# Designed miniproteins, single chains, continued (2), part 63

Each design is a single chain, and the fold is of that chain. pLDDT is the mean over its residues in the fold that is shown.

## One batch from the design tools (miniprotein)

Design m6306
Fold by ESMFold2-Fast:
Parts: C-alpha cells; sequence; structure tokens
Structure m6306 (fold): chain A 105 residues (1-105)
C-alpha cells in the first residue's frame, strides 16, 4: 500500500527528521481541521517538547510519543468519514510508530 511505502521511506530517516516531518503534518491538521485542532495542538506540543529538550530520557520520549499516538487515533476516529483527514492522520501515525521504533533501538 502507499502507507507501507511511506513506512519504508520514513525508516531510513533520522529521529529528528521524522519528528520534523510529523510537525509538518500536525501543522496542516491545525490549519485545515478546526474540529480536531485541540488534539493536533497537544500533539504539536509533545513533538516540540521532545525536539527542544535534548536531556529528555529515552523512557520520557517513548511515553510522550505513545501519548501522541493515542491522540492521533482519536483524530482518525473523529474524522473517519473524511478521507483526506484520515490520510494525514494515518501518515502522522506511521511517523510516530517509526519514531518509537528508533527510540527503542
Amino acid sequence: SLLDELRERFSKMSLEEILQAALSVVRTLIAEYPEGRELAEKIRQILEDILNNPNMTKEEILSKLEEARKLVDEIIERFKDDPRAVYLAETLKILLDVAIEKVKE
């Protein structure tokens, strides 16, 4: 699938590159989807906290990424009838899943 191809591409990126790509998707969700904006803003805050705090432990990063992933699942459920919103949220979910895998390495 297209999403499987995205997962393979993201797996070759650095953690910082993945988190920056995730921020780009989150900013699009904030701009275009007002009904999900409060969830997307929480995800943005989590990603910015990780990027701006180099002293954050591996366990803290994993906890925050897992929290962000749960918020993405809420966005997918809220916008399940909007294929564009679902595609953006599923892309964000893949980025977060790959980020979690890289942190666990």
Scores: mean pLDDT 89

Design m6307
Fold by ESMFold2-Fast:
Structure m6307 (fold): chain A 81 residues (1-81)
Amino acid sequence: IDEREVQGALARMYAAIGDMLFEKGDYEGAIEAYEEAARIAEEAGDLELAAEMLRKAAEAAEAAGDLERAEELRRRAEELE
């Protein structure tokens, strides 16, 4: 089993959890899941996935009314692109 393949799968699992939590209105949970997915994606070298996850976390932060956190998350995504 390849460590990078395991990390990629784990990142996508956290992304799916984030999507489910976002749909349920648990925006704080969605942010945490997306941030964890981004962290794992960065460790795997998948910077595109990491940036995508940070943008989804920013969307969740906006939905929660935390515009400052959303701006911070978007800046982090931009730095990876």
Scores: mean pLDDT 85

Design m6308
Fold by ESMFold2-Fast:
Structure m6308 (fold): chain A 64 residues (1-64)
Amino acid sequence: SELEKKIKELTKELIEVGAELTLARMKALLNKDDPELYKEYLEKAEEAEEKEKKIEEEIEKLKK
């Protein structure tokens, strides 16, 4: 169904955003001695966390 396809697409996006979050956190840790890079990667991690939350909320709304 169309709804099942949308849930599958959102689930794929959630996995991709989760990977982005993990990578951003790892890069922040690797660059903790560089204040500019550390801040940049922390900001990217925060953006990924916000995206993840929104996708999770949308999936929950579609599953009920």
Scores: mean pLDDT 86

Design m6309
Fold by ESMFold2-Fast:
Structure m6309 (fold): chain A 71 residues (1-71)
Amino acid sequence: SAEDYYNKGKEAYEQGDLGTAAFYYIMALNKDPNYKEAAENLYKLGEELYRKYGAEDMLRLSKQLYKEVFS
């Protein structure tokens, strides 16, 4: 379920695995495109990945998915 993917994403984030966390948040949004908590956490994570690693594509994706949920 979307919730199962979201919970796996949170667990990965708590373990410091930012890439795996992003993957699971994206999977949660693929299952439920209106999953607000996944979109919010992906947006924050996208900003963190950009700040630490210059991950521009992840920042752009996270902002686009956030906009689709909250527009």
Scores: mean pLDDT 87

Design m6310
Fold by ESMFold2-Fast:
Structure m6310 (fold): chain A 92 residues (1-92)
Amino acid sequence: SPEEEIRRLTREAFLYLMKGDFEKAVELAEKAVELSEKYGIKDPFPYLVLAWAYGALGEFDKAEEYLKKAREIASQLKELPPFVKRTLDLLP
């Protein structure tokens, strides 16, 4: 399903982000975001990973745009994963 593909890509992107492979994290997270937008799937995590990876690369305008999208999507959910909620609360 599209949800399973998005989840897989996002998990892989997050692992590369944690390893410091920011360009690879962007590639995978961009694919997850593209699928999320194509299928209308509301998950802030792909957007959050993409924003973090762009920020790490110094692409602050892109980081801000995807962080804004992550917050928008998160506001539409009844319950957020603890990690996502904590991360969003810490960002300006």
Scores: mean pLDDT 81

Design m6312
Fold by ESMFold2-Fast:
Structure m6312 (fold): chain A 80 residues (1-80)
Amino acid sequence: DEAYKLYDEAVALLKEAKATGSIELAEEAIKKLKEAQKILEKNLGQGIKPPVQMSPSEIKAFFGKLLAEAEAVLAALKAG
């Protein structure tokens, strides 16, 4: 529940950061994504919506892709 809530909040913040050009919102989204990943890795076998069993490597790959995208957004916002 908490991990999915953090994930949903992070996705919403990243979307708003892209729309408004807010560096602060992009940084908050990255923070929430890292926290959601940490919680899900501790609860191995629970995926992101819909809840499915995922291996640790699948969870890492999924969040790695999202974090790379979020960090690319942050870099673009900082570059202008």
Scores: mean pLDDT 73

Design m6313
Fold by ESMFold2-Fast:
Structure m6313 (fold): chain A 59 residues (1-59)
Amino acid sequence: MKVTGVGYGDTEEDAIKSAINAAKARANDLGYKVTKILDIKVEKVGDLYRATVTMEVEK
């Protein structure tokens, strides 16, 4: 199963960290464990970065 997290930050690194935290929180709420990161997309949105992280999760 896959879980997606979205995060924003002033830097690409901060946006990615925020997205990873969001994806982990979602997985935990569903009772799943994160097994691996499948994809990381980073884009500029004005003066901020938006990261979308897709993770594989298992029970």
Scores: mean pLDDT 84

Design m6314
Fold by ESMFold2-Fast:
Structure m6314 (fold): chain A 75 residues (1-75)
Amino acid sequence: ASPKEAKLAGEIAEGVAALELGVKKLLYKKGAVSEEDVKEAEEKLELGREAKRAGEAGDSEKAKELAEKAGGLLP
């Protein structure tokens, strides 16, 4: 159960972060967000990718921790 859930959580984290980055890039072109907002989204995507890799490797605890960090990178 837990390894399967962690793998799915990592896949969702990557997908959500990728969508957020795409939205931030569009908003940046319109002048609605800063370059820092785009970089934050890029950092979240990297954490999401690491979460997916950890889940694929069977490290369910690491995958969940990285997925949580992807969602809460900034306080």
Scores: mean pLDDT 75

Design m6315
Fold by ESMFold2-Fast:
Structure m6315 (fold): chain A 59 residues (1-59)
Amino acid sequence: DLDRDAELARKVAELYQNGDWEALEKLIEESDEEDRKRIESMVKAIENGKAHVAELAAA
């Protein structure tokens, strides 16, 4: 479900950007196994993106 995945990605990005780790953990706990794997993948993608931007900023 592309619409659901897009909405979930948007919500994860918002919580991650706000540093609301408690709300992010609660979202993971309330999610089923499939959505939990998606959230984990999204967080990894955000972290990889931030690491790449940090490398560019350090140059």
Scores: mean pLDDT 72

Design m6316
Fold by ESMFold2-Fast:
Structure m6316 (fold): chain A 105 residues (1-105)
Amino acid sequence: MKKAKELLEKGKKAFEEGKYEEAIKYYEEAIALDPDYAEAWYNLGLAIFALNPKDYETAIKYLEKAIALDPNYWKAYLGLGIIYDHIGDDKKAEEYFNKAEEILK
């Protein structure tokens, strides 16, 4: 949807500026307009993790939603790998990094 894409782009700009709460708001608005927008769910997960790494369970949930919508969305697997690496689950981190590489080829 055109409006959802415009909101996603505003969210990305806010994220690049370190305005994670503003980015989250735009991504949530994009998802409200287009609930199957895998890229918006992915960016929401990353923004939540960037804002507060202790909210990693919520970030994982949204990255898993992006994968459920697009199973070939390699960036979401990369995001999961980064989060699991951060929390010290080296085995899951490696599994997700390998999955991202397999999709990307």
Scores: mean pLDDT 89

Design m6317
Fold by ESMFold2-Fast:
Structure m6317 (fold): chain A 61 residues (1-61)
Amino acid sequence: SAKEPVPLPVYKDDMTPEEWGQKAKERALKAGLPEERAEAIGEAAKQSAQAVDDMDAERKK
């Protein structure tokens, strides 16, 4: 992970992975990061949230 002083929003249970990724991207853009970097941050956040949701779905069985 990059040691960037950019705060990311806290993932919430009421958010979808897509919404979480979009919020992370918006946060990065507001912090002044270039679009390419913000997209990468949003994509990584979405993938992480999706993995958590997938694991939770498997655990609930």
Scores: mean pLDDT 69

Design m6318
Fold by ESMFold2-Fast:
Structure m6318 (fold): chain A 68 residues (1-68)
Amino acid sequence: GEAAELLSEIGRAMREGDLERLRRALERLVKAGVLSEAQAEEILRAFEEGDYERAERLLVRGYLESHS
């Protein structure tokens, strides 16, 4: 589904360091109801700060919260 495609897009953006691509994919997850706007902002900030482990952890937790 769209959420799985967006997660793949986010993974690519993170590996490539493409902050703009990451931001757009996160905005689409917010519109799809998978993440809150606040969760997307925290993920983006962690990535901008170079804390990639935290960015991935926040993404996984946000996804699980929307599916619990």
Scores: mean pLDDT 79

Design m6319
Fold by ESMFold2-Fast:
Structure m6319 (fold): chain A 99 residues (1-99)
Amino acid sequence: SELEKASEEIAELALKAKEYLRAGDYKKAIEEIKKMKELVESLKDKFPESTYKKIMKLIDEAIKLIETDPKAAIKKLEEAVYLFSLAAYFQLVDEELKK
């Protein structure tokens, strides 16, 4: 499934970003978060608009916090990954129920 693969990729990108944030490598952290954002945007039509907007807002808030509060940035990334995983799960369940 495209959504299952995307969930794994987003989790991996977020793990790399968190590792870079903990190391103080904000430039590399931003690069990984931008890849995560691009992947979510490529899947916008797979989610309800409200869910997509919430995920994107959490990612944008994480980027905003990187230099001022990297711990808060990590928390926002974790919230974005969690919400994406839940949304992907519900979408996969909905697709199975429509068979």
Scores: mean pLDDT 85

Design m6320
Fold by ESMFold2-Fast:
Structure m6320 (fold): chain A 67 residues (1-67)
Amino acid sequence: SMEERKQSVIAGVEVLRELGLISEETAERIIRAIEEGDYETAIKLLEEVLPQAGPLGREMILALRSL
């Protein structure tokens, strides 16, 4: 479902934050954008940190594009 996919992406962002791959501020901005339904902003922010996020970041972008 859309909700399950949204929650999966939020969980992925929290993993990136916990591993120190992205800042807490960046994680909060991405999660806020997702919660507000602003998937374009969430995708843009994930693309900016893609070198740090790696394959997980790519999967999250694809998931958001499918919403």
Scores: mean pLDDT 87

Design m6321
Fold by ESMFold2-Fast:
Structure m6321 (fold): chain A 55 residues (1-55)
Amino acid sequence: AEVEKVIEELKEAIKETTDPQQISVLQALIEGLKKDPENQGLITTAKSEVERIRA
């Protein structure tokens, strides 16, 4: 499902950054999505953060 793919992308993004604040945000998004996988706001934010790190 979409949320599982987004969580995987967040985990990959954590491996691609060395910024502690950025890692903290990504970890918070993973935890939020695990608790509420239907939260469209968190899914959208997570996708934006992954794209920002990979850009």
Scores: mean pLDDT 80

Design m6322
Fold by ESMFold2-Fast:
Structure m6322 (fold): chain A 84 residues (1-84)
Amino acid sequence: AREEALRQVGLEMRLLAAEQDVRLAEELLKSDDPALRELAREMLRNAVEVAEEVAREARALGTEEGRRLAERAEEVARRARELL
């Protein structure tokens, strides 16, 4: 019902933010500025934590949409770890 839909949307928004952080961090890692590269690594570490949390919470929903979101979140965490 509404509560499940709101939880799903909230998790999707959190994952979108993590995906954006991974994309930005990937770009910052190309910088010659060591401070920007360190910021990128911090963003990637945070993105891994957020994505793993989203995956756990999405699976706990017990829905097909939640299962797909969890798989997407695991992929985001995997990509972020590859860049670290």
Scores: mean pLDDT 88

Design m6323
Fold by ESMFold2-Fast:
Structure m6323 (fold): chain A 60 residues (1-60)
Amino acid sequence: MFEGVAEFSSLERAIGAALRVIGLAPNAKVTVEGTRVTVRGELSPEEAERAREELERARA
């Protein structure tokens, strides 16, 4: 099970990142609360790594 959380500098960036994760890992459960994006789900190792990379890039 994958679980990742990132906080973004703005609502626009948070929404953008959430949409990218949905595109990379459609089976992921993505929750957006303000600037905080939480990604959870049973992902393949490849999908989990892609989701993690997106969350890491968005935190900066």
Scores: mean pLDDT 77

Design m6324
Fold by ESMFold2-Fast:
Structure m6324 (fold): chain A 76 residues (1-76)
Amino acid sequence: MHIEKAREYLKKAKEYVKEGNVEKGEEYLEKAKEYMMEAAGRGDTEEAIELVPELTEVEQMIREAKGEEPIPAPVL
């Protein structure tokens, strides 16, 4: 199930970023995004939207760890 995999990869991405492993954090974040897009395309849009705040948090953590500017907050 795509949304379940998205949640698992997003959780792993967050853990890796917290451990200081930004490269693996980015790798798992990209996998999570891919599964979220697949889920939304299949009609699981509400479930995908529920993950957007967590996704944005992980993206901000990665950008900050790399010294990049934060991404603007999403409109919900």
Scores: mean pLDDT 75

Design m6325
Fold by ESMFold2-Fast:
Structure m6325 (fold): chain A 83 residues (1-83)
Amino acid sequence: KPVDTLLKILQESEDPGKIELAAVRLVELFPQEAVKAIPILVEKLKHESASVRKAAAYALGEIAKVLPEEALPVLLKALNQLL
């Protein structure tokens, strides 16, 4: 399934460009599934690549904007673990 491919790239890829594209496409095409990827996206905020960090921040912002009730508890938990 396309969403499973995007999740796999986000979790496993070493290529910053592929991670960036996967994060952006995941939130734009599959926002419900993107909520489940919030912990991974929060980890990507620490990535060495500025493009990956920017894509993760964009994706997290879009999830919070589109699905605030579903995203907020997961996002707060993930951010608390980041800090």
Scores: mean pLDDT 80

Design m6326
Fold by ESMFold2-Fast:
Structure m6326 (fold): chain A 71 residues (1-71)
Amino acid sequence: TASELLREAARLLEQGEEAEKQGDYLKAAEHYEQAARVYEELARLGVSPEEFREQARELRRRAEELREKAK
């Protein structure tokens, strides 16, 4: 359900933020990329599609920045 996807995205974002706080930028990027995929699924299901597509793009951009930082 959409509620289950929202719960999963929230958990992934929390894990990403925690990894980022620990300086584990690669792990944080992976969690944000997973959260972006969940948001893309929500958009595909018709749940605020414009907003969730934009949020997914922002998460993918943030993950890319973190991967650059991890080098």
Scores: mean pLDDT 88

Design m6327
Fold by ESMFold2-Fast:
Structure m6327 (fold): chain A 71 residues (1-71)
Amino acid sequence: NAVELAEEAVRLAREGRFEEAVEKALKAIELDPQNPEVLEKAGEVARILGEAGKPSLAVPLAQKLQEARAA
């Protein structure tokens, strides 16, 4: 489900598997764009990428989050 994908994305990001983390986070938002838990976890992935010095990898994710949060 979308929540499980979002949780997997956070785990992958923590492991340094940034590209896979972004792919899973984007899929989670696509499946359930209105789920606040999914959006929170996707935001956590973007934060981890920023802290790791890879903010450019978060651009597609940031765009999807903006669309989803705009209702």
Scores: mean pLDDT 82

Design m6328
Fold by ESMFold2-Fast:
Structure m6328 (fold): chain A 96 residues (1-96)
Amino acid sequence: SEAEKKKVKREIAVLLTSAALLVVAAETSLALGEPAEVVRENARAAIELAEEAKKLAEEAYKKGLLSEEEYEEIMKQVEELIERAEELLREAEERA
């Protein structure tokens, strides 16, 4: 249904937006020379939310609630967020 499509898109968007904010928070903490643990906690939380978005998108696509184009765009955003967060984890480890 249209209501189910809108609901799942909203849930995915909230997860991806939250993950992006955590990546920005981790990047800001790193730039300001804040403790490595603050960077790690925010980066790990971002990865967890991005992985939740990925799982939800895979299930939604399988159920026909997402088009192929919508699914591919979400997967691209997930991959970009996880890659950025993993880079921040590596930089935090180098400082610890």
Scores: mean pLDDT 91

Design m6329
Fold by ESMFold2-Fast:
Structure m6329 (fold): chain A 55 residues (1-55)
Amino acid sequence: SVREKVREKVLEIAELTLEYLKALLEEAPEEEIERILRRIREADEELRRLLEELR
């Protein structure tokens, strides 16, 4: 269902956010941090589209 997909995307964003915070703490290369941020933006866009499907 669309609701299950929304839950999956929320969890994905939460996991990516944790990954981002870990990368900052571990002083990961800028390229890696930018890659994680891009993935977060993509997941957020997908979540917004799924939320529109519920309306």
Scores: mean pLDDT 84

Design m6330
Fold by ESMFold2-Fast:
Structure m6330 (fold): chain A 55 residues (1-55)
Amino acid sequence: TPEEYRAFADRLEKAAERLRVEAKQATSPELQQHLIDAAEKARKLAEHYRRLAEA
């Protein structure tokens, strides 16, 4: 289970990075903001699962 939490956190971190790259490429301000917000949520969720892996 700790290994599964760590693997999921890694996937979420990669997803957050992809969303940040997409945000930089987006021309719509609404889409840019949505992608930034999604990346932030993914990053926070990754931190949560890394903490669970340590517990």
Scores: mean pLDDT 86

Design m6331
Fold by ESMFold2-Fast:
Structure m6331 (fold): chain A 88 residues (1-88)
Amino acid sequence: MSIEELLAKIEAAVKAGDLIALNRALVELWKYLREHPEDREAVIQRLIELVRSYGLLKTAEAAERALEEGDLEKAFRLASFGLSAAST
């Protein structure tokens, strides 16, 4: 499964308010990023932009700060939290 397919599933789950589908897609994405470290920063940035597009500005800023500090796991976790909040 490609990054684009996983990101499309994440966006669809957020729009549907489907937290189970969202968590499943985020787990698959993180597994992919663990095997493809070169893609982590760019993909996490796209998740942060999605969080920002749903108006969760403070969460997006916190995730972007973690990304700037090189804490990719924290940045992914904060973005995932933001997407879950956007789904509710």
Scores: mean pLDDT 85

Design m6332
Fold by ESMFold2-Fast:
Structure m6332 (fold): chain A 58 residues (1-58)
Amino acid sequence: EPSVQEKIDEKIKEFNKKMDEAIAEGKAQGLSTEELKKRVAEIYNEYLEEIMKIIDEA
């Protein structure tokens, strides 16, 4: 049975992949540090929302 922790671990893997891709693409596009921070914050907020939802529904 998938535990809350197992579901969270899967989201962490997805988050890490998205974060690495976003940083690499942002740098390649010549985004400023502030623009890159904004993109990183968006991905992080989506990740937190999904994690909190998993915990709340447990």
Scores: mean pLDDT 80

Design m6333
Fold by ESMFold2-Fast:
Structure m6333 (fold): chain A 86 residues (1-86)
Amino acid sequence: MARAVGFLEAEDAEEAAERAKQVPGVTSVEIVGPNLVRVTAEAETPDEAIQSVRKAAEAAGARILGLVVTDEETGESRIVYDARPP
């Protein structure tokens, strides 16, 4: 199993969160600010978990500010996108 955590920047965090929740593989969505949503996705492989976060961002109309993927088999974590200030 792999887990990806993404930080998504959107114009409306509540609307973005509702859209992201509907994407397969997304296991949790948290509103962390008026324009910022944290999405967690789980899949069998790191690439599938990353793809679920990307689909959530696309469905939400949001930009990915930061994404970290963890492979639970190895315990290794990888930063896919660097978090940037707006």
Scores: mean pLDDT 79

Design m6334
Fold by ESMFold2-Fast:
Structure m6334 (fold): chain A 70 residues (1-70)
Amino acid sequence: NADVLFKEGKYDEAIKEYQKAIEKFPNNADAYLNLGEALKKQGKVDEAEKYFKKAIEINPNNERAKKLLE
């Protein structure tokens, strides 16, 4: 479970699981959000912002994604 890995600070493993979720369900806005947050935790801010923008593209009403771009 990617969310458990993220909560445990295992961001590399969490990223791999979120990437699998996106490959399986490419319209899953939450998976893009969670992937971006894990990347941001690793200091990969520019990459994280790309995924937050993807989440908004999939779900324009996603308030969490909009806040995370700041």
Scores: mean pLDDT 80

Design m6335
Fold by ESMFold2-Fast:
Parts: structure tokens; C-alpha cells; sequence
Structure m6335 (fold): chain A 100 residues (1-100)
């Protein structure tokens, strides 16, 4: 369940970032969104490996920080909808952390 929810949340945020990149004509904005997407992908991949090793709490804390960092970058790039999705994903992960 925890792995499936993390993968689902990661996909939702990455899809929102990719849509924002495709809609943007500004190179700096596209680069900032690309960095946000890379942070979500890397944080998710590492967190999934940690879950497989039984480090579930540490994995969720790591993923939460990654999603919050991506939200901050998206907000600074002017993509409030992307930032909102990343923050909502972080809040759902925080609820999962309370169950561990």
C-alpha cells in the first residue's frame, strides 16, 4: 500500500510538471520545472528502495522533503497549480507516515 500510494503521488506530480513544461515557452521556466521533476523522480526512486529494505519511516520523510522542494521550485517558477499538487502529495505522505 505505501509503495503504491508513493508511486501514484509521484506520477500525479510528474504528469503535472510535464504538462506545465509542454505549455511553457520560457526556457528558464522549463529548466526550473525540469529540476522540480528530477527531484520528484530521484526522491521517489530512492524512497522506494528504502521501503524495500524496511526503512519505511525514513523513506516517507525523504519523499516528503523531495516533494516540498519540488513545490518550492514550481512556486518560484510561477506554476502555482504544480506547487499545489506537490504540496498535496506531501500532505498525503505525512498522513501515511502517521500510520507507520
Amino acid sequence: MVKEELEKLSKEVIDAINKAIAASTDLQQRLDLGVAGAIVEISTALALKMIDKGEVKEALEFAIRGFETAADIAEQAGHTDVAKKAREASERLKKLLEEV
Scores: mean pLDDT 87

Design m6336
Fold by ESMFold2-Fast:
Structure m6336 (fold): chain A 55 residues (1-55)
Amino acid sequence: SALEEQLRAQKQAALEALRANLKAQGVPEEEIEEILADVEKHLEAWIAEKLAAAA
């Protein structure tokens, strides 16, 4: 669906922006990967909830 496509694009943009920001702050790469994995899991749950609510 168009909504799913849009939410997926927003997730990708948010994760890339967060990665760049954490790297600029000097956060170690292994810690950045753990943070991003956790954030992605929460964003995936949020997308699933939004799609269920829109159905």
Scores: mean pLDDT 85

Design m6337
Fold by ESMFold2-Fast:
Order: structure tokens, then sequence, then C-alpha cells
Structure m6337 (fold): chain A 69 residues (1-69)
């Protein structure tokens, strides 16, 4: 179900964030997600989100799933 898929996705993001020892990287990833959701047509926001998420270990497919949720 959609609720189950959303819970699983949220858990995955939480697990990734909890395993990041650098609080600045956690903050940067959260800011990049927020910026992209506020301005999805901004290529700089898209680029920053992709770069930060890749640095945190997320794939393009995982990023797309998060953004579509």
Amino acid sequence: SLSEDLSELAKLVREIMEKIPDPQLKERLAAAVARYKANPDDPEAQKRLIETAREAGLSDEEIEKILKA
C-alpha cells in the first residue's frame, strides 16, 4: 500500500541520516531536500540535492522516489 511504501521510504531516509556522523552533512541534505521541494524547477536546487544525496549514499532512483512521495 502507499502508506506502507511511504513508511518504508521514511525509515530508509531516517536510517541513512542516523548513520551520518557529520551533523553538517545531515543539515546540508535536509536543506537541499527542502530547497528542491520549494523550487522543483530550479536546476541549482536539483543539482545540489543530487550531489548531497550521492555524498550521503542515496541513488538517483531513491532521490526520485523521495521527491515523488
Scores: mean pLDDT 68

Design m6338
Fold by ESMFold2-Fast:
Structure m6338 (fold): chain A 92 residues (1-92)
Amino acid sequence: SEIAEEGAEEAVRRAEEAGVEAEGRAEGGTVTIVLSNVTVEQAMAALAGAVAAEMNGGEAKVTAKGDTVTVIITMPSAEGAGEGARLVADAL
């Protein structure tokens, strides 16, 4: 949905402002953020943001492969998924 896509785009922008290369995608109540060329500290920050999303009623999955971290956030609403994505970016 457009609302989740706007949330993903805003999260990507915030991650880039923190110096992290980011890509985002939204589908229904799910937002996927891919963070590239991350440091260990940035990967841990992304995990903390994912935990914050879960504490706000969502479900988050974090996968790390090399210097790439993928965060998948699922919320009951598209708006909530966008907010969860912003929480991950704000932790960086």
Scores: mean pLDDT 82

Design m6339
Fold by ESMFold2-Fast:
Structure m6339 (fold): chain A 93 residues (1-93)
Amino acid sequence: SPRLAGIEALIEEAVERLRASGLPADVQEEVERGLRHLLTWVRRHPDLSTEEILARARAILDGVLARHADISEEQKETLRAISEELLARLAAL
């Protein structure tokens, strides 16, 4: 479906941006794992609303930030910037 293809492309772009971000490897791995699980969930449940997908994505990103509270403010800002762009673009699909 065009919607699924759009979600897949946005998640892949966010993962590429994470890999290029210079964020700690453990932070990158947790976010990538969460987003890959989200994508698997969306593929299995094509009836998921945009609101449900956004809520799940926010929960993943917020959870990573909460578990990695000791990273620098610059690293937190980098992760938030990548996250906010992904969420905004998902909301526009």
Scores: mean pLDDT 88

Design m6340
Fold by ESMFold2-Fast:
Structure m6340 (fold): chain A 70 residues (1-70)
Amino acid sequence: KDAEIAALEALAAEKEAAGDRVGALAAQAAVAALRGDLERAAELLREALLLAGASEEEAEAAAERYRAQL
């Protein structure tokens, strides 16, 4: 789990350096989820979806499904 978090943090940094903000936010959301911070993970996922062109309704529904997991 810790090694997986480190790999995702490295991926997020690579995505950010490459200008892929959506990918960076998605990787950060995965890190937050693995740390058990589902509220932060849901927030980051919502932000990534909005940047990717999803509707506010779709982004909120995805975040809510994530919050409902725990």
Scores: mean pLDDT 78

Design m6341
Fold by ESMFold2-Fast:
Structure m6341 (fold): chain A 83 residues (1-83)
Amino acid sequence: MAEIVAKLVDQFEARVFIGVLAQSDDPEVWRLLLPRIVQQPDWREHLETLLKLTTNPELAAIVRAVLAQPDVAARLAAVEELL
């Protein structure tokens, strides 16, 4: 029971960040929130959801580049390099 509640809280926070990212055209917002998302459990599903919701081609390109990286360190480096 407690483990399920903890997962729901983490998923709720990630969903809020994805909503903010999808509606933002500000690279400063992307720089703040993308590193948090790529460190989350189920980061791949979160980034794929962001790709479906975003209308910004620059953010979509960054998310695709991050999705192509093999591990957390490489994903964080891609965010830092592209932003």
Scores: mean pLDDT 76

Design m6342
Fold by ESMFold2-Fast:
Structure m6342 (fold): chain A 80 residues (1-80)
Amino acid sequence: SIEEKILEVVNKFLDEALEKGLISEEEKEELKKLWEETKDFDKFMEALGEIAEKLSDEKKKQLAELVEKMIQEINKILEE
């Protein structure tokens, strides 16, 4: 389903963000749970924004690049 494909993209984003040290394991689990319970992309992005606020400018840029990639992949799924 489209929802399953979007979940795979979100999980991939979270894994990459964790591997790059942009989020903690705890923050990854909280963001994953938030998405699974709400399926609200705006709420997910707001929670991610709170995490990003604590990061250095370099890490904020890395996170923004991963977010852009995630959004592009989600948009491709929605166009299918």
Scores: mean pLDDT 84

